# Ledger of designs, part 89: designed miniproteins, single chains, continued (3)

Each design is a single chain, and the fold is of that chain. pLDDT is the mean over its residues in the fold that is shown.

## One batch from the design tools (miniprotein)

Design m11074
Fold by ESMFold2-Fast:
Structure m11074 (fold): chain A 110 residues (1-110)
Amino acid sequence: MPVEGETEKATEAANLLYEYYKEKGKEAMLEILEKVLEVAIEEIKKEDLSVERYVGAKLRLIGELLNIKLAKTEEEIKEEILRFFESVVDFLSEEGFEKVVETLKKLLKE
């Protein structure tokens, strides 16, 4: 089972991006998400992971981004955004995840 605090942080990040999607549309949301993905990959690279685990993490996050791109309904988009941030939490320390969330918040204000 995920730790309660980790699930809460992933849900908060997902809700911020989903609210942006509702206001600005899918294409604008995907531009933010692609920048967040780049930062998440950089933070994962800093973790003490094996090469196999790092490659697996990168492929999982890219796969989740593709699932969001392919999602057809608002409900599917919301679910896949949450899955993306849950995947990020699985591979990052609390500090690394906080850097990803702060990047998201900064991008949403620009």
Scores: mean pLDDT 81

Design m11075
Fold by ESMFold2-Fast:
Structure m11075 (fold): chain A 92 residues (1-92)
Amino acid sequence: SLPVFSPASTRLLGQVGELAAKAKKARDAGNDEEAERYLEEIRSLVRQAARDGSVSAEDLLRLADFLDEVGEDEITRKVGEILREVAEELRR
């Protein structure tokens, strides 16, 4: 059910997915501070992958579009926003 991504984008999606699951669990438990911490960890991870040249701005936008299709929850929406913000940083 995954669209065709590069190996690096697939790996990033897996790592982001693990952290997003932890953020969702924290939010469901009412621990908003812990959920925001995982979201910042996702941002750092995505920025690192971009800095390493592992993913392009286009890769990040494609991943964000995929998350918009499969996720309707607040955490998945925020992850999509993070991916788009880092993609915009790469365009400078």
Scores: mean pLDDT 84

Design m11076
Fold by ESMFold2-Fast:
Structure m11076 (fold): chain A 84 residues (1-84)
Amino acid sequence: RQSEIDRLRAEAEREERELQIAKDVGTALVNMATAIEKLAAEKSPDGAKEAERIRKKAVENTQKVIDEEQARLDSLRAEAEALE
């Protein structure tokens, strides 16, 4: 029982590290997309709209990955707690 708890906790720690990497990468991508949007807005309204669409899609895709990894982590932690 304790070895199973230890295994689940180790797996949760690995998922937590992956979640942190996803958050860090997502933040960098959103910051980059925001900078591109600002530059595009200086060129034309059409460029600004396209840049906004790309930024919004990047934010949505990043959040989806984060949500999926968070749900996986929460599930692993709940299983470990249930075994205690």
Scores: mean pLDDT 76

Design m11077
Fold by ESMFold2-Fast:
Structure m11077 (fold): chain A 68 residues (1-68)
Amino acid sequence: SAADQLLQQAEQTFQQLVDAIKNKEPLSKIEALAQQLLAIAQQNPSLTPEQKARIAALLEKMLEEYKA
């Protein structure tokens, strides 16, 4: 199903993001992966607008912590 494909894409992108953080990849790559993950979350019809906003806020917090 389309929902299963979105979940698989989210899991793959999340793993890439985790690996990039562990490997101390450039901020630009971390930001690109976070933006891709957010875009996948925004396409998910099962998520509420509030849940999508919380995901965006968590990704922004992670990026700020990575910069520090």
Scores: mean pLDDT 82

Design m11078
Fold by ESMFold2-Fast:
Order: C-alpha cells, then structure tokens, then sequence
Structure m11078 (fold): chain A 87 residues (1-87)
C-alpha cells in the first residue's frame, strides 16, 4: 500500500540520518520524514499532529546533541505510525 511505502521510506531516512553521525544530515532526515507524514493522505489530522510532535521532539534533542533522546522520539514516532496503519 502507499502507507507501507511511506513507512519504509521513513525508516530508511531515519536509519541513514542516525548512522551519518552528522547533526545536519539527521535534522534534514527528520524534516523530510515530517514532510512525508504531512503529505500522507491515509493519515488523519490527529495522527499527523501526534507524529509531527514526536518528530519535532527528536529534532529538538538532535540539535542539542542528545542523540539518545532524539533516537527515543524517532522510535516512538515509528511505533505510532505502525499503530496508525493497523487502525
């Protein structure tokens, strides 16, 4: 499905961002994931708001150099996205 293709791209972008060990690349990946979430017609406005909130938290911690918390929020976003697909 389109949602499954979007999910796979999100996971790839986040993996590449975190593996880069580069703050700018991680922030760019998080912004691209946010764009994919906001442009996904299969997600409700409530689901988009929740996922964007988690991505903004991940971005905040990435910019602060707290990569462990950035990863925690990115993983929470992935989990919430999967839950949205199962709904």
Amino acid sequence: SHAEEVFNEIVKLLREGFESEDEEKLVEALERVKELVLNDPSLSDEQKERLVELLEKAKEYAKKGDWEKAEKYAKAMIHEFLSALDA
Scores: mean pLDDT 84

Design m11079
Fold by ESMFold2-Fast:
Formats: structure tokens, sequence, C-alpha cells
Structure m11079 (fold): chain A 100 residues (1-100)
């Protein structure tokens, strides 16, 4: 996993020299998702959530979709989405703690 993260990060860093930071991040995450063996459906759902967050729609729902799709665990994604709908603020705090 770490090797794939480093490879995706290197791709994103090189892209950052020629495209916007937002586009470079999306390029890196698309590569990471492919290397992790996610289906094209999960990759597109993940990238759509990342684009929404980059456009200012930083909310618990989009964060839950991004994290769940990144892990490739549909059940975890649905559980996080449910938490985000019931308690958006608490779900956001929980996702931030997982990322620390």
Amino acid sequence: MEERIEEARAVALEAAATVSAEEAVLIGYRELARLNGLSEEFIERFLEALRAMAAGAVDARNAAIAYGAYTGDEKLMEELLKEAEEDPEGAMEKLEEIAR
C-alpha cells in the first residue's frame, strides 16, 4: 500500500508543475485508486466527491463518499453516509480523527 501511495504522490507532484493544485490532486488520487484495484465505478464516485470538495462543498457526505470509495468497502461507505446524514458535524469530526 505505501509503495502505491508514494507512486501516486510522485505522479501528483509532477502534474502540479503543469496543472492546478486541484487537478494534480485528482490525477494522483485517480492513479492511487487504480493501483488499489478499485472498479471504474468506485473511482468515478470517489473523484466526483473530491471535485465537489475542491469546489467548496466540503461536507460530511462528500468526505464519507471519498473515504469509503478510497477503501473500496461499500458497506463502510454506506455506514459513513448514514452517519453523515444523521449527524453531519459529528461525522466530520470522526473522519478528521481517522485522518490524524
Scores: mean pLDDT 67

Design m11080
Fold by ESMFold2-Fast:
Structure m11080 (fold): chain A 110 residues (1-110)
Amino acid sequence: MKKSEEEREKLKKEVEKNSSSKQKSLLAQIDAIVRAAIARLRAEIAALEARLPSLDAEQQRQAIARIVALELRIIGLQTELILIYRNVIEGKLSEKDLEDRLAQLRATAA
């Protein structure tokens, strides 16, 4: 959603003023991984949409269900990223919490 990207940019500027250099570095790495994951999911949606006219009715139904699932996953990733930024600004996430989150994201991206 457009408002999610605008909120992210605003929160990123607040982090730049109020966070340690290590928190900023870890957040930049988390942001890059999440955005790369969203880009891959968007590419999969585009590939599925391109195939729809050549598929039979059952294959189209399955492809549409997959597109919906991928779109919901993108929304979830955008929401999670915004919450990570907000929680850092609110002092709810330590450097260790961010390191643990980065490790989890790297493991799921492999």
Scores: mean pLDDT 83

Design m11081
Fold by ESMFold2-Fast:
Structure m11081 (fold): chain A 75 residues (1-75)
Amino acid sequence: SHMERRREIAEALVWTADKLRLIGEEIDMELDTSLTPEQKEARLAALRSQMEADRPARIERVLEHLDKLVEERKK
């Protein structure tokens, strides 16, 4: 259905954004010579934990944005 497709798109967008953010953070940490390996692991673990915790809310935000884009196109 249209609603199921919208949720699948929102989930795919959030999942892709999360992967890109993790890649960016890993690159930033590789360039940061002040961080220990333990600090790098802790930072990545904290980011993954935060992303898991707020993912449902972010999916709902993406759905809201998609709805606004559809509304704007009808005007």
Scores: mean pLDDT 82

Design m11082
Fold by ESMFold2-Fast:
Structure m11082 (fold): chain A 90 residues (1-90)
Amino acid sequence: SLEELIDKLTYLILTLESLKKGIKLSDEEIKAFEEALEYLLSQPKELLEKAFKMIKESITDEESKELVEELEKLLKKSKEEQKKYINELL
């Protein structure tokens, strides 16, 4: 659903922010991050675009907007490039 997709996107944005700040994730958090990313990639492009638009409209600060744009770019990469990006952050 769109609501579940927005929840997963919000989780990934917050997790990405933590990783960029050098916060070490637990094995369970790493697995949850990978599962959330895989869930997003399995969704229809139109639904994913709607979810990104809604999140961008709810964000008030520029730093969070940059994280959303970085996540959008990540989702447009190949599966191999996405795995490399995640491994470099973890």
Scores: mean pLDDT 77

Design m11083
Fold by ESMFold2-Fast:
Structure m11083 (fold): chain A 69 residues (1-69)
Amino acid sequence: SIAELQERIAKLEAERARLEAELAELKAKGENLTKQQVTRYTALALRIIGLDFEIELLRKKIKELEAAA
């Protein structure tokens, strides 16, 4: 249902916000990042990109369901 898709989007947006906060803390360190912290930064950035794609797909699915009704 549309309600279930909206709930899934809300959960993904909450996870994205948490990852963005962590990424912002690493960004604040700038050039002082260790090799391990650079790896973590890259992993967080890639995961956020993945979440953005999932959220967009779910939003498109809601739009299609609303148009079909």
Scores: mean pLDDT 85

Design m11084
Fold by ESMFold2-Fast:
Structure m11084 (fold): chain A 67 residues (1-67)
Amino acid sequence: MKYSLEEVKKFDKEQLREFAESLGAKPDEKALEAAKTLAKEASSLTEFLSFMSYIFGVPREKLEEFF
């Protein structure tokens, strides 16, 4: 599956949880709150991927496969 930046920036916490789980991560509520905030603040795909890689603890390369 392929996502757009605009699609993922509109995700609620449950959609972000499902996205993280598709990457093999199991984020807690604090990680989901941080991910939601940083996703909305990301100004580019590169910045979004860096934020999500950090928050979910997944390799950037794995995230890039979904975009």
Scores: mean pLDDT 78

Design m11085
Fold by ESMFold2-Fast:
Structure m11085 (fold): chain A 75 residues (1-75)
Amino acid sequence: MEIDKKIEEARKLVEEARKALENGDVQKTIDLIQKVSDIINEILEDPSATPEQLEKAREIAREVDELVKKVREIR
């Protein structure tokens, strides 16, 4: 239950990071990426996480990696 809430929070923050990047707010994008990474690490370290929840967390981590690459291309 708590892990599912963290997954949804991470997805929301990824969407906010995409919007910040589209608006040219690189610093806000970086800050949001850091928050998502922290949440994902908490999920990956949670011993109660199901394989499905871990896969969703890894999926979000891949989206974060794509955002990091886009930020690097702009700079």
Scores: mean pLDDT 83

Design m11086
Fold by ESMFold2-Fast:
Structure m11086 (fold): chain A 66 residues (1-66)
Amino acid sequence: MLTAEEARELARRVPGVTDEMADKIAELVEKGLTPEEAIQKLMAEGKITPRQGAALLRAFREARAR
């Protein structure tokens, strides 16, 4: 299980992702959303671009494969 803090750290390592975006992802994960659901919600709200969302989804998928 990925913690909110681990989600924040992982998101911060993605090029083009701001600390604000990483914090929002961590906040949603802490509220019980999966990282995928958090990223999709932020894309729907216009808080992240589809390109940033795709990069984040790849990073979280690769982390989950560990």
Scores: mean pLDDT 80

Design m11087
Fold by ESMFold2-Fast:
Structure m11087 (fold): chain A 72 residues (1-72)
Amino acid sequence: SDLQKQIEASQKVKEGYQKAVEGKLKEAAELLGVSVKTAEEIREYIKNRSDPEHQLKLQSLLNKAMNIVLEK
């Protein structure tokens, strides 16, 4: 089911985001299906979330991660 696949992908992205918040970049990278460098960039944007530009870049990276997880 596409809905079940979407829910599972959403959960993985949420877990990956939480790992990035915690500074667990390798675990974040594995969950999000991205490089450790990209997970580090995500964490940097999270730290400066009050910046609208960083918020947009963060949203773009999370959307990309969602698409990667959905393709698996």
Scores: mean pLDDT 79

Design m11088
Fold by ESMFold2-Fast:
Structure m11088 (fold): chain A 81 residues (1-81)
Amino acid sequence: SMKERLKKAIEDLEARVERLRAEGLITSDEVYEKIKEFIEKARKALESGNVLEAAKYIQEALDLLYEESPEARRAFAAPVP
């Protein structure tokens, strides 16, 4: 289901953000905190059944991640159908 897919996407994104942070690929504490905020908002939206809003927050987190760490885009370079 879309809900299960988004839940896994959120979990994968969170794990990858932590890995990239540990590898020094997210150097800004402010950006790191903002990405975590979007991930939390996505999780809350999904829990409320708002799939569209959850997807929006996942996209916001990814956009911010890619802008601050172009190398992170390579780590996430799997198209989502």
Scores: mean pLDDT 78

Design m11089
Fold by ESMFold2-Fast:
Structure m11089 (fold): chain A 88 residues (1-88)
Amino acid sequence: DKLEELEKRYEELLKKSSSVSEEEAIDTLHELIKVLKELLKLKKSKEVENEKYQLIEALIHLGDPRLEEEEREEAEKRRKELLEELEK
């Protein structure tokens, strides 16, 4: 199942993001954002709440200057949405 593959990939990337160098963390964050986009298409918002929380922590920890402009805007938008959801 494509959904299961995406969930496993997301978990692997999250584990990787906490244990790698700054440059690898940037690449991992980039992949996390892309995988989260696919997960959000396939799941209802609440079903990815844990993944959202973990991504917020990664995004807050890593201010990645090398993200493409569109990807940075998407990451900041997603971070804002996730923060608003957590504050409810």
Scores: mean pLDDT 60

Design m11090
Fold by ESMFold2-Fast:
Order: structure tokens, then sequence, then C-alpha cells
Structure m11090 (fold): chain A 94 residues (1-94)
């Protein structure tokens, strides 16, 4: 699987997570699992952006989902390190 395909798969996961947050939190995922997924997404996004593999529409959708995750993380009182990871992903997509 190439970097763009991995980024797309992680984006789909996060989009589904963001939708679940709009409807109510999914209790089956831990903070640690979310942070691991975010770190993997950041690495794959940096590679895909460098290679020009993400469309503007894909970037816009990722920003939307990441902003929803950031709002949730602030509401739940997640550590600053977690908030900074989400913010870094948003900045990479701009």
Amino acid sequence: MNAAERAAAEAEFLANFGKAMEEGDVSTRTEEQLIEALKKLLEELKKALKEGKLSEEEKEELIRVMELLLEWAKKEGLPQENLELIEEIIEELK
C-alpha cells in the first residue's frame, strides 16, 4: 500500500469517527489508540503531501474531521501533546 492509500484509509477511519462524535461518542476506542492512529496519519500525510498525492477535496475533508477531533479532545481534557498532534495535522493540510 502506498502513502496516499494509507492516508485515505486513515482519513476514512477518522471521518467515520467524526460522524460518530456528532451522533454520540464511540466507547470502544481508547485515547492511546486514537493517538497512535493520529501519529500514523501525520506521517502518511507528510509523505503524500510531499509526493502531491492528495486532492484539494481530500485535504478539505481531512481538515474538517481533524477540527471535529480537536474540539472533542479539548472537551474531554486530553493532554496538550494530543492537541498539538491534531493541530500539526491541520497545518500540514493547509
Scores: mean pLDDT 66

Design m11091
Fold by ESMFold2-Fast:
Structure m11091 (fold): chain A 73 residues (1-73)
Amino acid sequence: PSEEQFEAEVALAFLEIYRAIAKLSGDKETEKVADRYIEEAEKYLKSGDFKKALETARKGIEEVREVFKKIEA
């Protein structure tokens, strides 16, 4: 794979890990947020837009962290 594709796949894998943690913890809000970004990143990955897939996956990770901060506050 290209470097861009590899980076996008790694970022998506991290986002999938956050989704798995949310699911195991019963955190439905974080799970829903992760699901939306995973779906968008997968669409870009499938279309060959690896830069957009990477950006989307990274944004998803940031949004998931923000939801965690709000729930813990």
Scores: mean pLDDT 80

Design m11092
Fold by ESMFold2-Fast:
Structure m11092 (fold): chain A 95 residues (1-95)
Amino acid sequence: SEEEIQEEIRQLLEQMEEAAREYREAVEAGDKRREAIALTVLTVEVSALDLLAKISGDERAKKAAELARKFLEAVLARDWERAEELLERLREEAE
């Protein structure tokens, strides 16, 4: 259902936010192992949202997946301002 898709988007978004925060903290600490683990988690969550969009065909899920991919790119570039802007837009799609 639409409500079930919306809830899954919210859960994935919360997990992506946490993984990105852990990634940033690891980068700032110079902890390469923690950085790799956090990036793996973030990549899995972004991939899960992309798969949800493809299977469901839901337009909000598709938009969220597009924004999530851009968010991952911003995090990898260590563009924290861009990442926060994209995260705010992702929250709007989850509402």
Scores: mean pLDDT 87

Design m11093
Fold by ESMFold2-Fast:
Structure m11093 (fold): chain A 93 residues (1-93)
Amino acid sequence: MSKEEVEEKIKKAEELANKALQSTDPAERVRYAKEALEILQSIIDEVTDNLELIKKVRKVAEKALEPLWGTPEAEKYRDFGLKLLIKEAIAES
């Protein structure tokens, strides 16, 4: 996948995460958050060697996980969130 395609997917995920945070409907919050996280999961292997992109993915993932806190859906993304933190730490080394 090209760097431009990866950046477009990150931007789309951020837009969805922001919609989740702004939504007053609990069902819409969960749907937008899940869509954002699914996009980020699809590109995680494409950003492995790029610290700037890893940092962008992590920031968007943090925003998308926030509306899921306290829901069963959050547990599905726990390992993904941890994987992102580890990847960023390794890339900064």
Scores: mean pLDDT 77

Design m11094
Fold by ESMFold2-Fast:
Structure m11094 (fold): chain A 70 residues (1-70)
Amino acid sequence: MTAEQAERLGRLFVEKFGDKPVSVEELEKLAKEAGLTDEQIEELVKAAKEKGGTISADELTRLLIRLLLS
């Protein structure tokens, strides 16, 4: 994914959910809205499931940084 896609996804997450944890299913919806491809969404979902399947804003930020460095 690009840094711009990661920034957009993080911003949308904070705007819609704030600090509330969200399910992988809601994360998929936001990723599609942020313009991620199906392949990028599957990679994000896989990483999110490694965190227990529920993501907070802080966890999402760390996950996006990890994926950008991969």
Scores: mean pLDDT 76

Design m11095
Fold by ESMFold2-Fast:
Structure m11095 (fold): chain A 114 residues (1-114)
Amino acid sequence: MLEELTQEVVNLLEKQGLPLLAELARKVAELAPSEAVALAGLAYILYIAGDVDGALRLLDILAERLGQRELAEALKEAIRRGASVDEIEEILRKTPVGRQALEVIDQARQLVSS
């Protein structure tokens, strides 16, 4: 599941001409300590890439299959309102899974920009 979803996200970002975000997505999936953390991070990457529908689909999987319904529903509501990246990050910081996703994204950014 995670490997297939990661490859789909990577291919989508590469096709949209966003190779640095595609590499960030690969590193997030590689570094994530759990599938829930990986999926939260990938949904965030899709949202900053402007793929709202893709982000919402990953959040549905996060809610329905990975037991993170409260985090997923909060993020979906914010995304539907067109929330800023800062607001999305604030919602992520309120849960352990979301905090780990932000830490993994920051670590992945350091590796991609080097």
Scores: mean pLDDT 86

Design m11096
Fold by ESMFold2-Fast:
Structure m11096 (fold): chain A 96 residues (1-96)
Amino acid sequence: ATAAEALAAVETLRYLLESGAATVTVDGDTLTVTVRPTPGVLRGVRWAAEVLGAFPALEVTLDGTTLTIRSRTGALAAARTGEEALEALEAVALAS
């Protein structure tokens, strides 16, 4: 995946959060995104998981409607909100 694709993946997650199609929780260095089980939303989160999972610094798992992203380098550890975690993911993408 390219940095541009990773930024587009984060933008997809941000759109889902802002539109109410997803909820985000941050616990330590782990970001959990829970999405509505609709075909369009599932397609978007599946694509975002595939793109972000191609980055060696990120551990990404998608189980049904739950996307879990963990930074191997601790990049998400300072995030306190979903938006701060998405900003940290953008920084990881740009550094890759």
Scores: mean pLDDT 82

Design m11097
Fold by ESMFold2-Fast:
Structure m11097 (fold): chain A 85 residues (1-85)
Amino acid sequence: TIVATATGPSGVKYTVVINSDGSFEIYADGKLIATGTATETSSGYTASATTEAGVKFDVTINTDGSFTLTITVGDLTITMTGTAT
């Protein structure tokens, strides 16, 4: 299991969990907001999910423990970075 955390500009804490079966979950301040399947790459993992409300999440976790989360809501895109353990 991989757990990656980042804090958004408004102070919202995002947590991404990648399970050993390849499933993933995204939490905002402890609330589950998205689920899906992660893809293993030579450099780590990538995952994406889109909610029914049209919010898109793109996740990259690198083998060095760096983590990037991009959230797209309509025309607004927010990118944040964090760490994975």
Scores: mean pLDDT 80

Design m11098
Fold by ESMFold2-Fast:
Structure m11098 (fold): chain A 72 residues (1-72)
Amino acid sequence: DAQAHYDAGLAAFAAGDYATAAAHLLEAIRLDPSFERAQMALAWLAAAHPAAVAAFRPEADRLFEESRRLYG
C-alpha cells in the first residue's frame, strides 16, 4: 500500500540510498495521489539530492501534476 512504500522510502533515505527512497516515494504517490507527506518528501529529496531523482523525473513530474490537478 501507499503507506508501506512511504515507510520504505524513509528507511532508504535514512540509509543514504536516495535513489531507492525516490522510487518508493513515487510508488506511494502513484498509489495515493493525495498522500501529501509523500509528495513533500519527494519534492524535498528532488531539491536536496537532484541526482537521486534524475532517472525518475518524467514520472515524478507527471504524478505531481496529476496530484496538484486533483488535490491542490
Scores: mean pLDDT 77

Design m11099
Fold by ESMFold2-Fast:
Structure m11099 (fold): chain A 78 residues (1-78)
Amino acid sequence: VDQEKLDYVQESSRSSEEVRRLFAELAKERGEFEKVEELIKKLAEENEKEAEELRERYEGLSLKGLEREKARKALEEA
């Protein structure tokens, strides 16, 4: 039972690190695409919105995971 959750967490952790690297790469390339971004500003509105939703979902998942761990640790100390 717990193994299923453990496997899920492990897989999520890997994806998390990959997402971090993707953001780092995008941050570097962003400097190059800044010129194009101004030209296609309005067209990028939807893409930016999707990117925000994706980040919120990722951050939400991460925050809930941390909150759950805090609760477990607090209970162990109590």
Scores: mean pLDDT 47

Design m11100
Fold by ESMFold2-Fast:
Structure m11100 (fold): chain A 94 residues (1-94)
Amino acid sequence: DESKIEELVKKIEEIAKEIKETSDDPLAQRAADLAVETAKKIKEGKISLLEAEVDIGMLRIMLGVLKVIGASEETLKKIEEMIKLLEELVKLKY
């Protein structure tokens, strides 16, 4: 469903924007950027399933690092939500 794909991409973009507005952490900002880049590539069909899985894996690693360095609970929850939405995108597109 194309409308469901558009909805998920928009939600990822909204969460990423909130992270970039509320966190000065460069790793959190990079995670937000990577999530948006990956979502758009999945939507456009410009990325393989393996490449999408690698990008999602990198987001999980970034989340783990942010937890260790003491990023805010709000930032961590937002990154976890983007990862879940990306997993839903992968299920719909592949």
Scores: mean pLDDT 88

Design m11101
Fold by ESMFold2-Fast:
Order: C-alpha cells, then sequence, then structure tokens
Structure m11101 (fold): chain A 60 residues (1-60)
C-alpha cells in the first residue's frame, strides 16, 4: 500500500519484460502498475501514467 508511481511502473516493467514484451505482457504490465498505484492511494491519472511508463520501460 506504500508504493510510489515510479515503483508501480517498475513492477509493471518487470512483468512486461518477463513476458518478452508481447501484447499480453504489455497489457499485464500496464494493469499491474495501475492497480498497485491505485492501491497505494495515487490518483487515477497518476496510476494510468504509471501503467504506460511501466509497459514502455518493459519493452512495449
Amino acid sequence: SSVTADQAAAGGAAITKAMGATPAGVRAGHELAEREALESGLSREQAHQAGYDGAKAGGG
């Protein structure tokens, strides 16, 4: 519950990379980052941005 936007994005990046940056991996990374950001009390906009940043960093 105490994850920063950058940490949420890093989590998303890790899963996207582990799945070889496939379309499914990009989606999973985005969803994980957004969920963790929201659970940590970040705004919907910040969570959405973390999802995009994470998926891109993971190779998507």
Scores: mean pLDDT 82

Design m11102
Fold by ESMFold2-Fast:
Structure m11102 (fold): chain A 65 residues (1-65)
Amino acid sequence: MKEKVTVTVQVPSETAARRLVQELEELGYEVLEAKYDAEAKTLTITVLTEDPEALKKLVDSVRAS
């Protein structure tokens, strides 16, 4: 059973936001919504996943880069 998880990530550009969404989709995550706020440099993503903890670890690893 898949759960809806919303994560917020600071990304430097809209291009970086699009790249992150594409990477999540390539990893098999079902992206329901992706909203980029250019003023805050913030991407909010709503994803359907069976493992919310794995998603959070993945997002945290992207932030560490």
Scores: mean pLDDT 76

Design m11103
Fold by ESMFold2-Fast:
Structure m11103 (fold): chain A 62 residues (1-62)
Amino acid sequence: PSREEIEREAEEAMLLMRYSVAKLAGDLEGAIAALDAFIERFPESPRAAELREEKARLEAEL
């Protein structure tokens, strides 16, 4: 894999980690912010559709 691919995967993993930490802490606003940042940065990611659904679900819990 290229360095660009590794960097992209690392950024995706970092945002997903922030989401997971916020969710475990009960910080719904923080979890939504992390998902929003992921979608904004990686709109064409295969995971983006799944994360849009999760964001909508969390927003409904607010």
Scores: mean pLDDT 80

Design m11104
Fold by ESMFold2-Fast:
Order: structure tokens, then C-alpha cells, then sequence
Structure m11104 (fold): chain A 71 residues (1-71)
């Protein structure tokens, strides 16, 4: 569906934007961690909406790697 295609595109964009988030010195470490936690919490909803497991696995891996870099 068009909605699933938009959600997949948003997930791909989020993967690309994680490095920008990490590099942004105007955002506190606490705010970056909060954003990553929100992203991880959205994965079950994206899966339920029909986003492919391959995209979800890449997004989860990117978010987990980013969280580890901040801790």
C-alpha cells in the first residue's frame, strides 16, 4: 500500500539521519538517547503496519549502534 511504502521510506530516511543526529552538537546526549529510545519503541508498530523485516532489522541495528556510541 502507499502507506506502507511511505513508512518504509521514512525508516530508510531515519537510518540515514541517525549519523546526523549523532554529529549534531546542538542536541544534548540525553535528548539523542531519548530520540533513539523512541525510535526503538516504534519498531513493533512499523512491523504491524507491514514494513519489511529487512528494513526493520537495519533500523534496529543502526539505533542500537548509535545508543552504544552515546553510552
Amino acid sequence: SAEVARLEAAAEQAIADIEKLLADESISKEEKLKAIEVGLGLLPQLRAAGVSQAVLDRLEAALEAARKKLE
Scores: mean pLDDT 83

Design m11105
Fold by ESMFold2-Fast:
Structure m11105 (fold): chain A 68 residues (1-68)
Amino acid sequence: AIELLEKAIEEAKRGDMEKAIELAEQALREAGYSDLVIKGTRGALSKMSQEQRINVLKLLLLQEKLRS
Protein backbone atom coordinates (compact mmCIF):
# COMPACT_ATOMS: atom_id res chain seq x y z
CA ALA A 1 0.00 0.00 0.00
CA ILE A 2 2.70 2.54 0.99
CA GLU A 3 4.75 1.96 -2.21
CA LEU A 4 1.63 2.33 -4.41
CA LEU A 5 0.66 5.60 -2.67
CA GLU A 6 4.19 6.97 -3.22
CA LYS A 7 3.89 6.10 -6.94
CA ALA A 8 0.39 7.67 -7.04
CA ILE A 9 1.81 10.95 -5.64
CA GLU A 10 4.58 11.01 -8.29
CA GLU A 11 2.04 10.40 -11.11
CA ALA A 12 -0.21 13.16 -9.68
CA LYS A 13 2.78 15.56 -9.65
CA ARG A 14 3.37 14.72 -13.35
CA GLY A 15 -0.30 15.56 -14.04
CA ASP A 16 -1.33 11.96 -14.86
CA MET A 17 -4.66 11.96 -13.02
CA GLU A 18 -5.83 8.57 -14.37
CA LYS A 19 -2.63 6.75 -13.33
CA ALA A 20 -2.55 8.47 -9.92
CA ILE A 21 -6.17 7.40 -9.20
CA GLU A 22 -5.52 3.82 -10.43
CA LEU A 23 -2.49 3.47 -8.12
CA ALA A 24 -4.43 4.98 -5.18
CA GLU A 25 -7.27 2.45 -5.74
CA GLN A 26 -4.76 -0.43 -5.76
CA ALA A 27 -3.17 0.91 -2.54
CA LEU A 28 -6.56 1.09 -0.77
CA ARG A 29 -7.40 -2.48 -1.89
CA GLU A 30 -4.08 -3.78 -0.50
CA ALA A 31 -4.74 -1.86 2.75
CA GLY A 32 -8.07 -3.70 3.14
CA TYR A 33 -10.58 -0.88 2.49
CA SER A 34 -14.06 -1.82 1.24
CA ASP A 35 -15.14 -1.44 -2.41
CA LEU A 36 -17.56 1.33 -1.30
CA VAL A 37 -14.71 3.37 0.24
CA ILE A 38 -12.49 2.77 -2.82
CA LYS A 39 -15.24 3.93 -5.24
CA GLY A 40 -15.95 7.00 -3.08
CA THR A 41 -12.25 7.89 -2.98
CA ARG A 42 -11.97 7.51 -6.78
CA GLY A 43 -14.96 9.82 -7.28
CA ALA A 44 -13.58 12.45 -4.89
CA LEU A 45 -10.06 12.41 -6.41
CA SER A 46 -11.50 12.75 -9.96
CA LYS A 47 -13.27 16.02 -8.97
CA MET A 48 -10.26 17.61 -7.18
CA SER A 49 -7.64 20.02 -8.51
CA GLN A 50 -4.10 18.65 -9.04
CA GLU A 51 -2.93 20.42 -5.83
CA GLN A 52 -5.84 19.02 -3.77
CA ARG A 53 -5.27 15.51 -5.22
CA ILE A 54 -1.55 15.57 -4.29
CA ASN A 55 -2.39 16.77 -0.75
CA VAL A 56 -5.04 14.04 -0.26
CA LEU A 57 -2.65 11.34 -1.51
CA LYS A 58 0.03 12.61 0.91
CA LEU A 59 -2.50 12.41 3.78
CA LEU A 60 -3.42 8.84 2.78
CA LEU A 61 0.29 7.93 2.72
CA LEU A 62 0.79 9.43 6.21
CA GLN A 63 -2.29 7.54 7.50
CA GLU A 64 -0.95 4.20 6.17
CA LYS A 65 2.49 4.84 7.72
CA LEU A 66 0.88 5.61 11.10
CA ARG A 67 -1.30 2.46 10.89
CA SER A 68 1.57 0.09 9.95
Scores: mean pLDDT 81

Design m11106
Fold by ESMFold2-Fast:
Structure m11106 (fold): chain A 92 residues (1-92)
Amino acid sequence: SEAVAELERFAEAARAHGLDELAEAARELAALLRAGTMTREKFVELMRRIAEVMLANPEAAAALAADLGYPVSPEEVRAIAERLLERARALE
């Protein structure tokens, strides 16, 4: 899957920016997608983890996004993270 390859690339880039928890979450997401074993519970857990890392490190997350060709501001990173948390709560 192209999505799996993109997630693996994302994980490598995240680690280069010191976002180790984000890299681990992305690799876990890639593994679940490869295996076809995604559950609602696991998806909610991963969304929450990703959002929390982004909220704690908005500047590093913005730099990561820019390196991947998606230029966003730290403010936009916070908005994305807040939306992920809102979605995670709605799925509980």
Scores: mean pLDDT 84

Design m11107
Fold by ESMFold2-Fast:
Parts: sequence; C-alpha cells; structure tokens
Structure m11107 (fold): chain A 106 residues (1-106)
Amino acid sequence: STAELEAREPEVQELLKLAEQGDEEAQQKVAKVIIERLLELAKAIVEQSEKVPEEELTERQKEVLELAKKLIENPDDREAQIKMLQMLSGISREEAEEIIERAKKY
C-alpha cells in the first residue's frame, strides 16, 4: 500500500519504533501522519477512478470512492475517516478512533 511505502522513510521508521516502545508523543506524531496521508490517498483514489467507467467499479470501490470524495470536501469528517481507515487498513473501529484521537493531541 502507499502508506507502507511512506512508512519506509527513515524518520517515519524511527517514529514507529518509538511508538511501539510506548512513547506517547511518537504515537501522536504517527497518528497525525496517518490522518494526513489518508487525505492524500483520498485524492489519489478520486483521480484514478476518473480513468475507469463507473459500471466497471465494484460495490466496494464505489463505497471507497464516495468516502474519498467526502474526505476531500471535509477533511475533518470523523465518520468518513473511521470508515476509510477500516476499508484501507482492515483495522477495527476502536483502533481507527484511537488513531484520530491521538492525531488531535499532537
């Protein structure tokens, strides 16, 4: 995934190590990066969808596209952030909510 490629940057890798060790500030910084990248991914999803006829999109792809459009219109849409994180990362609602709350504290 795009998020996995960006997590390979040396600065992001060090933040991930600190976050895994329980550093609260590092956890907040990682969460903020995730939320910022979520908006960049939303823009990429919309751009890529314009190259494919709507009838060729799966129901899941249509739902992801609608969530991406909502995030572009309102980047702070909490429910859209939660659902997009769940669909892209396969995480639970509780894990997605924790990421959003940690991002707000940074």
Scores: mean pLDDT 73

